Designed miniproteins, single chains, continued (3). Designs and how they scored, part 85

Each design is a single chain, and the fold is of that chain. pLDDT is the mean over its residues in the fold that is shown.

## One batch from the design tools (miniprotein)

Design m10963
Fold by ESMFold2-Fast:
Structure m10963 (fold): chain A 78 residues (1-78)
Amino acid sequence: SSSEAYKKIADLLEKAKKLQKEGAPQEEVDKFQKEIEEEILKLYEENPEVVEKASEIVIENAGDIEKAIEELRKLAEK
């Protein structure tokens, strides 16, 4: 469902933020970035509208990942 897809994208962004905040080595960040890309591609095949909307939200909130996550969480709620 769209709700589950938004939730999953928000979870992925939250994990990315955590790695950045914890100062994870660049190698770990790169591995996780690849995992995010693979997961988003899978979501795109199942629900392209959700991934496109999520991308717009992330772009609009460039530099404020917390706000992007919050907006995606709101879209995941019914």
Scores: mean pLDDT 79

Design m10964
Fold by ESMFold2-Fast:
Structure m10964 (fold): chain A 57 residues (1-57)
Amino acid sequence: GPELTKEKAKAFLVEQGASEDVATKQVSMMTPGTLLLLAGLMRKQGYDFRPPELPLD
């Protein structure tokens, strides 16, 4: 569902092994529309809001 917020995405990324700083940077680069699309796409692919590998800038 579209309940994935930047705060939830950040917490989830931290749980996946990212540092708070990295997770904050990653989610800050996402627009609300991008988060909504990502959440929907992940759910449709059978994922439970699991992000793909984190790209480090």
Scores: mean pLDDT 62

Design m10965
Fold by ESMFold2-Fast:
Structure m10965 (fold): chain A 71 residues (1-71)
Amino acid sequence: MTQLVLQATALAIEGVGYEFEGDLKEAAEAYKRASELYKQAGDDALSNLFLSRAYRLEGDYEKAEEYEKKA
């Protein structure tokens, strides 16, 4: 679990870096990958939070709101 959480957190930080550079597609991809690893680690709250953020960056506001409510 701890190793997955650390890897997921590293991917989330990469996503934040991509957002600051304006690379929104890369940011969304990094957040989706982080979300998947948080889910595998059993952290559904962080998984849903980052998945919501990824969908928002992709313009899928309906899915973003759905996952934000689950976080």
Scores: mean pLDDT 82

Design m10966
Fold by ESMFold2-Fast:
Structure m10966 (fold): chain A 83 residues (1-83)
Amino acid sequence: SSEIQQARKQVELAKTPEERDKAIVELLRALENSNDPRDLMEAFELIRSIRTPVGIELLKELLKVTKNPVLARWIERHLAKQE
């Protein structure tokens, strides 16, 4: 997917932890429609790397709108460890 490739590029180009976390959440949004185990493993590792306040807030927003139950479960587990 071109959307996934573009989102990955934004993660690589991020200059601050806040920019990186924002780019990661956008990559997660692109990955949420994938049932590919490789994309899901990437999403798992990306979620675990989010630690900035802006990243946590964007994960909470993604959790409210995502239709991917696996992604939702991983976000919930990560957020529970941050609170």
Scores: mean pLDDT 83

Design m10967
Fold by ESMFold2-Fast:
Structure m10967 (fold): chain A 75 residues (1-75)
Amino acid sequence: EVAKLKALIAVAEESKKQKKSLADLTNEMVRKASEFGMDIGPLAQVIAESVRQKKSSQETADAVIARLEALIAEA
């Protein structure tokens, strides 16, 4: 549901504004996606790739937001 994707984007944007650590961002996003009954696969993939590329927590938040926006566009 698009509303759940928008809620996850809001969580990622808030974490970015508060300059949360990568671990806090990752845990919060995974938790919220699971609570919404959403497939965690795409988010886990984006986060894992960001970690592999040694991106900052803010860069990871941007990548997660972009992926969620793409999922909304596909809906």
Scores: mean pLDDT 76

Design m10968
Fold by ESMFold2-Fast:
Structure m10968 (fold): chain A 92 residues (1-92)
Amino acid sequence: MEFELSEAQRRELEVAAEILREAERLARAGREEEAVETLLRRARRLVEELGAPPEERLREELERIRRISEGTLSDRELEAAAYARLALELAR
């Protein structure tokens, strides 16, 4: 039904993959807080530049992660995970 916008959009999608790799590398090194902050900042900017996600979808992801990780994850970690998933969906 729709086609790709431009080569610039493809570059933006590749950036999402790089953000995930960078965050994963930091997490493996035991720097989970740095990984979370990198994910949140980068994924949020990417999602915002490509277009705002439906607020309902973001809230659904936050609630799902919160249920699974009650008392285990910070608010920042919850948001980082939600935005990372949304960024991955934008990459499709």
Scores: mean pLDDT 64

Design m10969
Fold by ESMFold2-Fast:
Structure m10969 (fold): chain A 87 residues (1-87)
Amino acid sequence: SAEAEALVAEFKARLDALLAEAEARMRTASPEEKRALHEEFSRQALALFGELELRLRDAPADVRAAALETVIAHLNAVGARLRALIE
């Protein structure tokens, strides 16, 4: 649905903004600071995901499943990018 697509787009935009801020802060951070920044990002990402799940609660099952699959794939990609910066 258009509503579910808009919610997924909003989630991606908000997560990408948080990623950009985390990457900028990590650029000059120590290894310990990078781990703390990754933990902060993970908490923020989890909060955004929870908000999206609540907003999709009344969506048709197939629409909800497709939206969550797209969002989980994006979360995994973003997580992989941040983990690479900690190494």
Scores: mean pLDDT 87

Design m10970
Fold by ESMFold2-Fast:
Structure m10970 (fold): chain A 67 residues (1-67)
Amino acid sequence: TKAEENVAKFLAEEFGISEEDALTAVKIVIENSDKSDVEIAELVAKETGLSLEEALSIVEYLRALGL
């Protein structure tokens, strides 16, 4: 959605990652809201190729925003 794209753009700027990777991370966090931060971070790392440490930071950041 437009809102997800806006969040992804902001996330890409904050973490210095591509908008494509940021959008993938946003979608995974939303689709897996029932899972722990570590479990979601593992999914983000797998789909984007980012390190687990970086993926975890991204997941924690998005969840702090209410995602």
Scores: mean pLDDT 84

Design m10971
Fold by ESMFold2-Fast:
Structure m10971 (fold): chain A 92 residues (1-92)
Amino acid sequence: SLLSPNYEEALERLRRLLGYLRDWIKTRATSPEEKEAMERILKLTEEFLENPDVGLARKLVEEARKAIEKATSPVAKDAFGLVLGLLEELLR
């Protein structure tokens, strides 16, 4: 829940994850589809951190789930899974 005591901790974890996602796009993206999916998630995560709202969080969850389904590498699935886990915690 956005009103949960864990909300600020989850936001701080997402902020730290942004650095990881930027590095991942540069060094670990192995396909154009994985790169594009991660770039979309990065952009939406940045937008969410600037102006947090439930609708944007739900859109991020949907994009992360789609990215996991399309991902071909374990590294990509793990990266998308980290974003999904943090967003699901924010929506509890």
Scores: mean pLDDT 73

Design m10972
Fold by ESMFold2-Fast:
Structure m10972 (fold): chain A 88 residues (1-88)
Amino acid sequence: SMEEMKKIQEKALEELRKYASEEFVEYAEAVIRLMEEYGTMKIEDLKKKIAEERGLKPEDLSVAEKMRLLHEEIEKEIERLREERAAE
């Protein structure tokens, strides 16, 4: 559920902040936010949903193509997070 995804986000980010770089935390936060947006807790399901949102059939895509689409969405989400921080 979305509530469970919020709890996963809070716990994961809290743990990462203890020892990870700011860049790594941004990446993790972006992935968690995308999982929440697409309504999934599984990275494989997230890749499928991203492809479907772009009008592509996930089963027709290679592993590399699915990873490229995922990284493009992560980069876009990181940009949003940076814009939100700059507005504060």
Scores: mean pLDDT 79

Design m10973
Fold by ESMFold2-Fast:
Order: sequence, then C-alpha cells, then structure tokens
Structure m10973 (fold): chain A 80 residues (1-80)
Amino acid sequence: SPELQKQMAELQAQLQALGDQLYQAIQNGDVATARAILAQIKGLYEKLLELIKELYPELYEEVKAYVEQLIATMQQQIDA
C-alpha cells in the first residue's frame, strides 16, 4: 500500500540519521550515547521488518539476516 511504502521511507530516513549520530558518538568515545542510539536503531529496524513482512514477504528472511548482521557490526564498533 502507498501508506506502508511512505512509512518505510520515513523509517529508512530516521535510520540513516541515527546511524550518522551513532558513528559520531563512537568517534567521540561517547559509549553511553552510542548504546542509547543503538537501542533506538534496533526499535526502528523491528518496525521496518514488520513493513517488509507486509510489503515484500518473500524478502523478509533475507532482510532480517542482513539487519541482524548490521546490528552486530554496530555493537562491535561500540564495544571496541
């Protein structure tokens, strides 16, 4: 649906902005802020995966695996 596609675009824009903020926090050594931002990113990806399941159910498992790897990478960068 056009409304779900709009929600997906809005979530993607929010994820991009939070991703930029996350890497800035990591670069500045602000681990507490980085962890808080990662928690927000996880929540937005959960919403994005719900939309993928609705709009592109055939891609759900592939996108989920990609998201899990991306989050793991972000977590490793915070913990380094």
Scores: mean pLDDT 88

Design m10974
Fold by ESMFold2-Fast:
Structure m10974 (fold): chain A 110 residues (1-110)
Amino acid sequence: MSVPISYGFSIKSAGFTADGEGEAHFDANGELLGVTVNLTVTSDSGVTFEETASVRRDGDAYVVTLLMSEEGLAAFEEEAHAELLGREKITDPKSNKEYYKATLRLAGAP
């Protein structure tokens, strides 16, 4: 059974700032099972929207769902050798900047 630990965080990236609260889940042996976070994203144009991000252990790999720019997604796929499992396009209606909610599989550490 997982043990949830709540925490607050803030991230800043080119084009947006995201603030949120998350929960980390561990198994009985203290191994990380996953993290789920609720984000309030503020674009450079001052438009706010709600999004979720998560990291989940899947065997010897990690499945990550997070919001990123088109350039960030391309760099992440190439640099991390991540497998793209899915993506959803999110457009800021005032700036017309496009972001992706991407789900990626990463090779896990043992």
Scores: mean pLDDT 64

Design m10975
Fold by ESMFold2-Fast:
Structure m10975 (fold): chain A 101 residues (1-101)
Amino acid sequence: SAEEEIKNFLAEKSVELIQKYPQFKEEILAARDEYLTSTGDKTEPLYKFAKTIADAYTKNNQYQEALEVYEKTLTYLESVNASQELIEELKQEIEKVKKKI
């Protein structure tokens, strides 16, 4: 499913980031656990998990990787008709990252 694809993508990026930058381990795992344990609307917890990963990339000047995380997350959130407020916030984060490239 599309949800499994985005979940697996974010999980893979989490493992890569934690291995390379162990200082982000606690915040990434906390955001991941919030997403995995959340009930009801999971779009907001998924966005927070993706944002935590993308923020870790941007703090390490890996703007292309941060952009990929946000763009894949946006595609998924649009496919499940996430709220307009969430979509707009994510698009704003994408524009911030693009200005650094």
Scores: mean pLDDT 89

Design m10976
Fold by ESMFold2-Fast:
Structure m10976 (fold): chain A 109 residues (1-109)
Amino acid sequence: MEPTIGIRVEGLDPAKAEEAAQAAREVAKKHGLNAIVRISADGSTLTIGISGAKSDEEAVQAAIDILRELAKYAKPGAKVTISAANLSPEAVERIVEEARKLGLEVTVL
């Protein structure tokens, strides 16, 4: 079964929410993956579902690149919730480590 990753970012600059959403879609497309991106009504939260990865490595690289782009649009103290299916614990930990390195507060579901 192929890996899937959900990313929720809370604490975006609402004025940049559409730009952040487009950046996430573009990064997923560069990895050859599908991304469903939703912006909250107030523009403060962005949810991303990533699918189509053939391996843990492909899913991890896409998630890390998306987090790196989203960090440019996040306010200080922004929170990230990561959910993953069919991904190894080591793969999830790599995503968590990079998110923390970017200054994001990380929760895993």
Scores: mean pLDDT 86

Design m10977
Fold by ESMFold2-Fast:
Structure m10977 (fold): chain A 80 residues (1-80)
Amino acid sequence: SEEEELARRKAELEDLAAGLIALARSFSDAPEVRELIARLEELVEQARAARTMEELEKVARRLHELMEELVALVGEIADA
């Protein structure tokens, strides 16, 4: 059902965000990383509050953007 699909997608996004938060925390406790974690935690709340697939797709796009920001930040710090 559409409701079951919505619930599965929410769980997937929450799990992905939790994984990214864990990765970020394991990498650094720098202020920039803490800010990124706060943004990821906010997206988890938005995913939980979402009532439509369209709202979840918006959250998914933002999560992808934050993932790219994390990868870039990791690269910048690792090359220091």
Scores: mean pLDDT 82

Design m10978
Fold by ESMFold2-Fast:
Structure m10978 (fold): chain A 97 residues (1-97)
Amino acid sequence: SIYSKEFQLEIEATLAIMALSIALNEAKRQGDEEGAKLLEEMRDKIAEAVRNKDYEGFIKALEEGKKKAETLPNKELGASVKRILDKIIERIKEIVK
């Protein structure tokens, strides 16, 4: 790839933040206040790690986000979030090889 590892990690971070923001809006639309709170906490932790250029913390936040997704009240939304984060983690593992 002609792109730096940092550039590729920033793309994956942007995709993670966008996916969690969409899921957060869906939880709010459905009146799922607990799910919305959990999704906001996941998004904010990922955004903080990326802002600080803490890519180890970013990967850790994605793994913790997958576990939190399983605790969402809306199980279909939780399963969707978990699948998205899992694919992002898989791509990151290829980037950092």
Scores: mean pLDDT 86

Design m10979
Fold by ESMFold2-Fast:
Structure m10979 (fold): chain A 77 residues (1-77)
Amino acid sequence: SEILRKIAIVLRTMGEAWQLLQEALNEGYISQQERDELMAKVSKTLVQGLTLDVDSMEKLAQQTLEQLRKKIEEKKA
């Protein structure tokens, strides 16, 4: 169903975000507090996106992960 596809996008995207943030934390680029704050922001964005269609959810998920990667890269500089 459409709703199950959206939930799958949320779960997959949250897993990818967690992995990216844990890698950044392990390498010393962010703090535990920053990890938790960024995860909360990702979660909020994806949950708010559940009102969208699946294609829009996929785009939102990709944009959210790209923004997260950019933020982590800025912390490395």
Scores: mean pLDDT 87

Design m10980
Fold by ESMFold2-Fast:
Structure m10980 (fold): chain A 70 residues (1-70)
Amino acid sequence: DPVIYPEVNQEVYDKIEKLIDEGKFDEAVELALSSKEAYQALLVLVGENANDPSKKAAIIELLVKYSERV
């Protein structure tokens, strides 16, 4: 099913994406848990990359780290 979000802070989105790309999953999770805006950015990232095989492994690792923290 498609995911629809009202608005995402692009700066926060880009920062989380960069952390994921650099393999800094713990820092990405901490940022996502720090604010509502960061959490929404994480949800958009996951939704947009659900069918992207090049991003799949990184997104799964991020979600595993997130599940360990909550």
Scores: mean pLDDT 72

Design m10981
Fold by ESMFold2-Fast:
Structure m10981 (fold): chain A 85 residues (1-85)
Amino acid sequence: MEELEKKADELEAATPQERIDALEARVRAETLPKLEELRAQGPAARPEMIELYVEATRRALLELGAPEEFAEEVAEAARRALEAA
């Protein structure tokens, strides 16, 4: 039992994605009301929604003590994912 927990902790420490997902969930909760306002404007507001999410993601990561390069990488990945949707 404890060996499985240790292995999970090691995988979590080695897997940046889980850390990114946790931070994104927090940022999403803070930006959701603004995104809903832009969503109500329809497809024309999509670029503004993407920029809002990207900026909020970067800012939240910096507030949590992430390096600027890491925050920029995560924000850029989020922008690419949203643009592809």
Scores: mean pLDDT 66

Design m10982
Fold by ESMFold2-Fast:
Structure m10982 (fold): chain A 95 residues (1-95)
Amino acid sequence: PFTPEQLELRKRVAKAAAELGKVLEGLSPEQQEAAEKRLKERIAERYNEYLASLGMPPLPDDDAVRAAEEAVLAGDEVAAEMVIEAYEEVKREIE
């Protein structure tokens, strides 16, 4: 069973993703693709910054995004906050 804290983190990430999704539904396919690419880049940047703060080497973008997603699913609060911040940044850039 999930802890209430793990459920709350998943809820927060899902809310951030849903808010970005609402903005994206009004955009062209080209604009949606550009936003998705930007989101991936920002998640990778933030996760690699976190790894650097721990004295760890950076990961390639695809690996960093995958690692961040898996960390969120495992209930990592720091990873969840980074992913939420990335969604919020991309949403603000579009709005």
Scores: mean pLDDT 81

Design m10983
Fold by ESMFold2-Fast:
Structure m10983 (fold): chain A 78 residues (1-78)
Amino acid sequence: GPADTLIFLANLGIAQARRILKEAEEKGNEEAVKHARDAIDYFNKAIEYAQKGDVEKAAEYLQKGIDHLKKAREIIEK
């Protein structure tokens, strides 16, 4: 169902954000580290709200996680 899909996508986001976080830490890029950590926090909130059946809030937090993940990647590729 929608909650299961959101949890699946958030877990994929966490896996990607953890890889970017490791690379950002190794490069000493504090701005990318912050955005990668923010992405992980938002994806964890998406999972929490999806598990509670709040699909609308879960989707909002998933999108915030994606936005921070994109920013972290953009910064690290500069």
Scores: mean pLDDT 91

Design m10984
Fold by ESMFold2-Fast:
Structure m10984 (fold): chain A 85 residues (1-85)
Amino acid sequence: SDSLLERGKRLAEEALRLAEEAIEAARQGDFDRARRLLLEAEIQLGMAKIIRGVLKLIGEDEAAEELEPLIERAERAIAEARALL
């Protein structure tokens, strides 16, 4: 069965991928697609942040720390996508 850490990593990686696709869509002038992809990216990132919070709450600080750089990378990509919309 997938660990919380593994689930959190997949959610953060999916958020990054969706945000990068939103950036590409926005640069191509497809703002409707970009907005939908950005919303999906924000939802995935929100879930990854909840998992990070749960890991911290249950004392899995090392696992939460492993999620930090992935979450930060996704947050930066989402911020870039928002700036194009």
Scores: mean pLDDT 91

Design m10985
Fold by ESMFold2-Fast:
Structure m10985 (fold): chain A 116 residues (1-116)
Amino acid sequence: SEELKKAIEELNKLLKQLTGEELSDDPKEAREKVIDMLQVISGGAPRERVESIRAIPKPDGSYELTANGKPIEVTIEDGRPTIEIPDEVGPAASGLELIKAVIEILKKTLEYIASL
């Protein structure tokens, strides 16, 4: 879809600024890659838990990150993001939803680095 292509493009722009890594434009491969990234960011949480992560738009135009419908916080240590995920398995998010969640995490990371 066009929305998915734009999300992959935005995520690739952020990744080039932080890691130099790139995503495939293939939806299946992009989804697998963002799941791998979320497992690293979560400290090795199981696939089934990271797949429940979403970025939920708020009325003020900001985003709230959730896992299995529960709010989660992004902590940035030594310029790297970390998240703690609930010990619950929720419904799996789409590739687009997972990409949007990683975009939000990386944007917060860049904002932190820019503040140094």
Scores: mean pLDDT 81

Design m10986
Fold by ESMFold2-Fast:
Structure m10986 (fold): chain A 62 residues (1-62)
Amino acid sequence: DLIDKIKTLTGREARILTGAMLGMSQKQIADSLRLSVKTVSYLLRRALEKVGLTRSDVRRIA
């Protein structure tokens, strides 16, 4: 299920989702991929929607 959904992600969406799961901020992901923070936010939202997760599921509120 989750693995099958991950296969629907573009390479960029998959890299952004992986960075978020590793606890990276959107700014850190943007800097690592040489993208704008707005682009990372947009692609992360799309990746989360495709895999059926929320931003809270990935980053957990302390």
Scores: mean pLDDT 73

Design m10987
Fold by ESMFold2-Fast:
Structure m10987 (fold): chain A 80 residues (1-80)
Amino acid sequence: EEEIERLAKEIVELARRSASVAATLHGLGIPLDVEAIKEALSKLTPEELEKLRQAIEDYRKDPSKEVELANLLKEILGKV
């Protein structure tokens, strides 16, 4: 739960700073709030959660990875 809550907060903050991430969440019908994203993340496998965590870290190190992060969010959260 702590990991899911942390990831949800990170995704909300990233969506406020990244138009691509915000557009992806909007396209999936996921509101930009911690509880809605937490609910979506709770349906994911540990492997999927780790992939999202890694993509967020990659984006933090290299902002050019924004599109890759948005695409991964669409693939993983689009199944929710």
Scores: mean pLDDT 79

Design m10988
Fold by ESMFold2-Fast:
Parts: C-alpha cells; structure tokens; sequence
Structure m10988 (fold): chain A 105 residues (1-105)
C-alpha cells in the first residue's frame, strides 16, 4: 500500500540520519534537516485535502530532496575515507528512489 511504502521510506531516511551521525556531527545536522524537508513533502502526499497536483509536486520535491541529500552524504563519506558508509548511503539512495518512483506511478 501507499502507507506501507511511505513507512518504509521513513525508516530508510531514519537509517541515513543514524549513519550520517557516524560520519560527523555536521553531517548528522545536515541529514536531520534533509529528513525534516522530506517529512514536510510526505505530509503533503498523505494529506487528504491536498490536490493531485500538490501531491505530484510534493513527490517530485521529495525525490529531489532525498537524491541531493544522499549524494551529499555519499560524497562526504568518500572524502572522509569511509567507503563502508558511502556504500551504505548508495544502497539507501537506490531503495529510497525505487520507493518514490513507485509512488510516482
């Protein structure tokens, strides 16, 4: 269901925040802010009073926000020599974008 996909996405984003904390306090703060922005768009997607156009725009903004944030985390992890974290962020990026693309169908 849409609700199950959104719950799975939120869990993936929570994992990304936790992993960002292993990288640095600055990356933790960045990831927390990115998650707050993602949650804002998720709330629009879940709003029964939001129009189909508002939900579609929120889905595109969610995709953009998640992709940009994870790309930044991947780059930061590689710059820090944390190949293990970079690979984990790449896997979270793939999973989150697959979910968002399913919601866009």
Amino acid sequence: SEDEKIEELRKILDEAVALAGQLSPEMLAFAQRAKEAADYYIDIIKDPNASEVEKLLALFMLKYTVEQALDALIEAARAAGRTDLAEQFENLKKKSLEIIDELLK
Scores: mean pLDDT 91

Design m10989
Fold by ESMFold2-Fast:
Structure m10989 (fold): chain A 96 residues (1-96)
Amino acid sequence: MLSEEEKELVEAAVEAFKKDPEGTLLSIFSEEELAKEMLEALKNLDEEKIKKLIEENFEKIKKETASNDEITELHERLKEMLYEFAERVLEIIKKE
């Protein structure tokens, strides 16, 4: 699904999250409130809330972005990368 390059970007985001969880999420999410809720959901292993927050973030981005096929594909790729990032972070938290 993800390209090797996209997977490397997800790995980099996971490593950044280990060092600065709040700062990393603030850089990923469009709104500070969504970033803070995502951090709480990740800490609580709340997979349903994580999915809802990812969908909400991309709904907002799509609303503000002009309908262009290239931009739509980019948003779909970024959304897939964010899901992979969240899954990997959850695995790390579960191991602790």
Scores: mean pLDDT 77

Design m10990
Fold by ESMFold2-Fast:
Structure m10990 (fold): chain A 81 residues (1-81)
Amino acid sequence: KIEITVYPDDPYRSVALRTIKDNEGKIGKIIYVGTAPSKEEIEYFKEMGVEEIVFVTDSGTPEEIKEKQKEAEKYAKSLGL
C-alpha cells in the first residue's frame, strides 16, 4: 500500500487528493501537513482501507488549524485509524 502526503496549498493539495481518488484501495497511510480532513473524509478513508492518518504541525501552523487537526485525530482514532 502507498503513502500520500496532503499539503494545505494548491497545487500540492489538489494533486494529493486526486492521487487518493485515483488509487482507492491502495492507500495505507495519509499524512496531513498543516491541514486537516473533514469527518466525512476520515469516514471515506476508513471505508477505502486506509490504516493510518498522521497529523503534522510546524511553528507556522495557525492555532485554528492545530485545533482542527486535534479534532480530526481524535475522530480518526475513534474509527481505529
Scores: mean pLDDT 78

Design m10991
Fold by ESMFold2-Fast:
Structure m10991 (fold): chain A 80 residues (1-80)
Amino acid sequence: IEPSEEEIEEYKKVEEVSGLSLDSKEARDLLLKVAEHLGLPQVEKLLDEDSNGRDVYNALRVMGVDLDTLLEAIKKVLEE
């Protein structure tokens, strides 16, 4: 399924803040750290071996994390 225009815009904002492509393994690793920081380590159970940073992002959004909270958490993790 192709991502919607709104999803593409959200991905661009995450890539801008992180400095990483969401399709990268580095983005996956970063967003898993963000999930741990937010107290949501169980997000890993929603992922498989082929999952990338975009899949982690989508899983966090499904779990009720809003875009603004996610962007702030990314900035905080990158400052550590």
Scores: mean pLDDT 78

Design m10992
Fold by ESMFold2-Fast:
Structure m10992 (fold): chain A 68 residues (1-68)
Amino acid sequence: SSADVAAMVSLLEIMKAMIRQDPRLSEEEKEEFVARLDAIEADLRAGRLSVAEALARVQELGREIRAL
């Protein structure tokens, strides 16, 4: 639903803010991770990803960041 898409977009914006503030990450890593979240948002808004597919990609990205 459009409400689920809006909720996912809000989650992506929160994650981008958290990435930008993470002192463990270099500026280059922050730019790369933010760009990946921006790509997920663009694909979700364009209907190329479902909410479930976007969530799976977000969870994978979160695992990569936690493993650093």
Scores: mean pLDDT 89

Design m10993
Fold by ESMFold2-Fast:
Structure m10993 (fold): chain A 74 residues (1-74)
Amino acid sequence: MSMQEVEDRFLRLYLEALRRYPELRPPSGTTLSADELIEHAKELARKMEKEDPEFARELLEVAEELEKLKKEEE
């Protein structure tokens, strides 16, 4: 899977998670680094595990894939 496909999937799942849990959004005007975004997505996945375990797993998997790709860029 290309990096672009992983990033697209990550953003779609992450934004969907933020729609379901708006209280977990970073404060307005906050700019998160790629590492911070990945960590936040993992937190959202853990929060969602009881309500939607399949979606939580998909979000966690894509966050881990993106983290791996970012480390490979070093």
Scores: mean pLDDT 74

Design m10994
Fold by ESMFold2-Fast:
Structure m10994 (fold): chain A 95 residues (1-95)
Amino acid sequence: SARELLEKAEKAFEDGNFEEFVELMQKIIDEYADELTPEEARRLVELLQKGLEKIAEKLFDPNVTEEERKKLMEIAKKLQDILDKLREKYPEVFE
């Protein structure tokens, strides 16, 4: 269910596993974009925003390798694309 994937995504975020986090977020939108409750849509938006903030923080670390930086930027782009799709489907949760 969307709720189970959302709970897994929250755990991946807490564990700092951004690759698993973005994969789970993508799976939720691909499978459940038209079936989200307003509460689930709000939780997704909040998680996406927190994920983008945390990635931005990591990108300011001068010790991040060029390879890791590139991966973080790709993840950020995917998270932003998901956020944009949610804005189109559930504009009310952004207010």
Scores: mean pLDDT 83

Design m10995
Fold by ESMFold2-Fast:
Structure m10995 (fold): chain A 72 residues (1-72)
Amino acid sequence: DELARRSQLNRLASLLVEAQENPSDEAVERLVEALRAAGIDLSREEVRELLSKPLPQALQELVRRFQAAQAA
């Protein structure tokens, strides 16, 4: 269902924005877990690299990875 996939992607985007604005180990772990549940296998280090990018670039990479995971 496209609506369900959009809702999942929107949730991931919200978690990414939250982790960038209010960085904490808990926020990073929450994002890692949510990404893994969506089929995106990023390590904590890779997630921290993603969060270090400007928001537009981080969101673009998130969308690309999400689309690749959903195509499997």
Scores: mean pLDDT 83

Design m10996
Fold by ESMFold2-Fast:
Parts: C-alpha cells; sequence; structure tokens
Structure m10996 (fold): chain A 99 residues (1-99)
C-alpha cells in the first residue's frame, strides 16, 4: 500500500539522517580549527545524496501507483527538510564552541 511504503521509506530516511549527523560530528572532531566549514561541507554532500535517494524512491513508487509516488515524495521532502535543519543546528553548535 502507499501508506506502508511511505512508512518504510520514512524509517530509512530517519536512519540515514542519524548516520549523516554522526558523520558531520566526526568531521567536526577531525577538523576542530575549521569545524563549522567541515560540518557544512559534509552536511551539503549528505543532503545532495539524500535528495538523489529520495528521487530514486519516488521513481520506484511511481511504477506501483501515482498515490504511492506522492506519499513517498512527501516523506522525502520532510526528510530533506529535517536533514537541512539538523545540519544548520550542528553548524551553529560548533560555531558557538569556537567563540
Amino acid sequence: SPEELARKVAAEFDKLIDEGVEKMRKAAAEHPETAPEAVRKVGDEFIKKLQEYADKKVEEARKLSPEAAEAVRRVGNAGIQRAKIETDRLVAEVEKQLA
């Protein structure tokens, strides 16, 4: 069903975002002198890959039904928005630590 597929994709996005945040935190730790820039770079690359993943999932869902594609597209948009918010939050956090 569209709802079941959307729920599965949402869970996959949550896991990917958690992994992305961990990679951003690792980049900040490895590059403490330039932590904000390191987080932003890793975050932007992650968001780009997340968008490509979302687009692929929408295409896969479209082969099942238009309703499935729309449900997955909404979940993808929400996930990308969350990834952007988490990236901005972490950049602000590490900038404050350097001040």
Scores: mean pLDDT 88

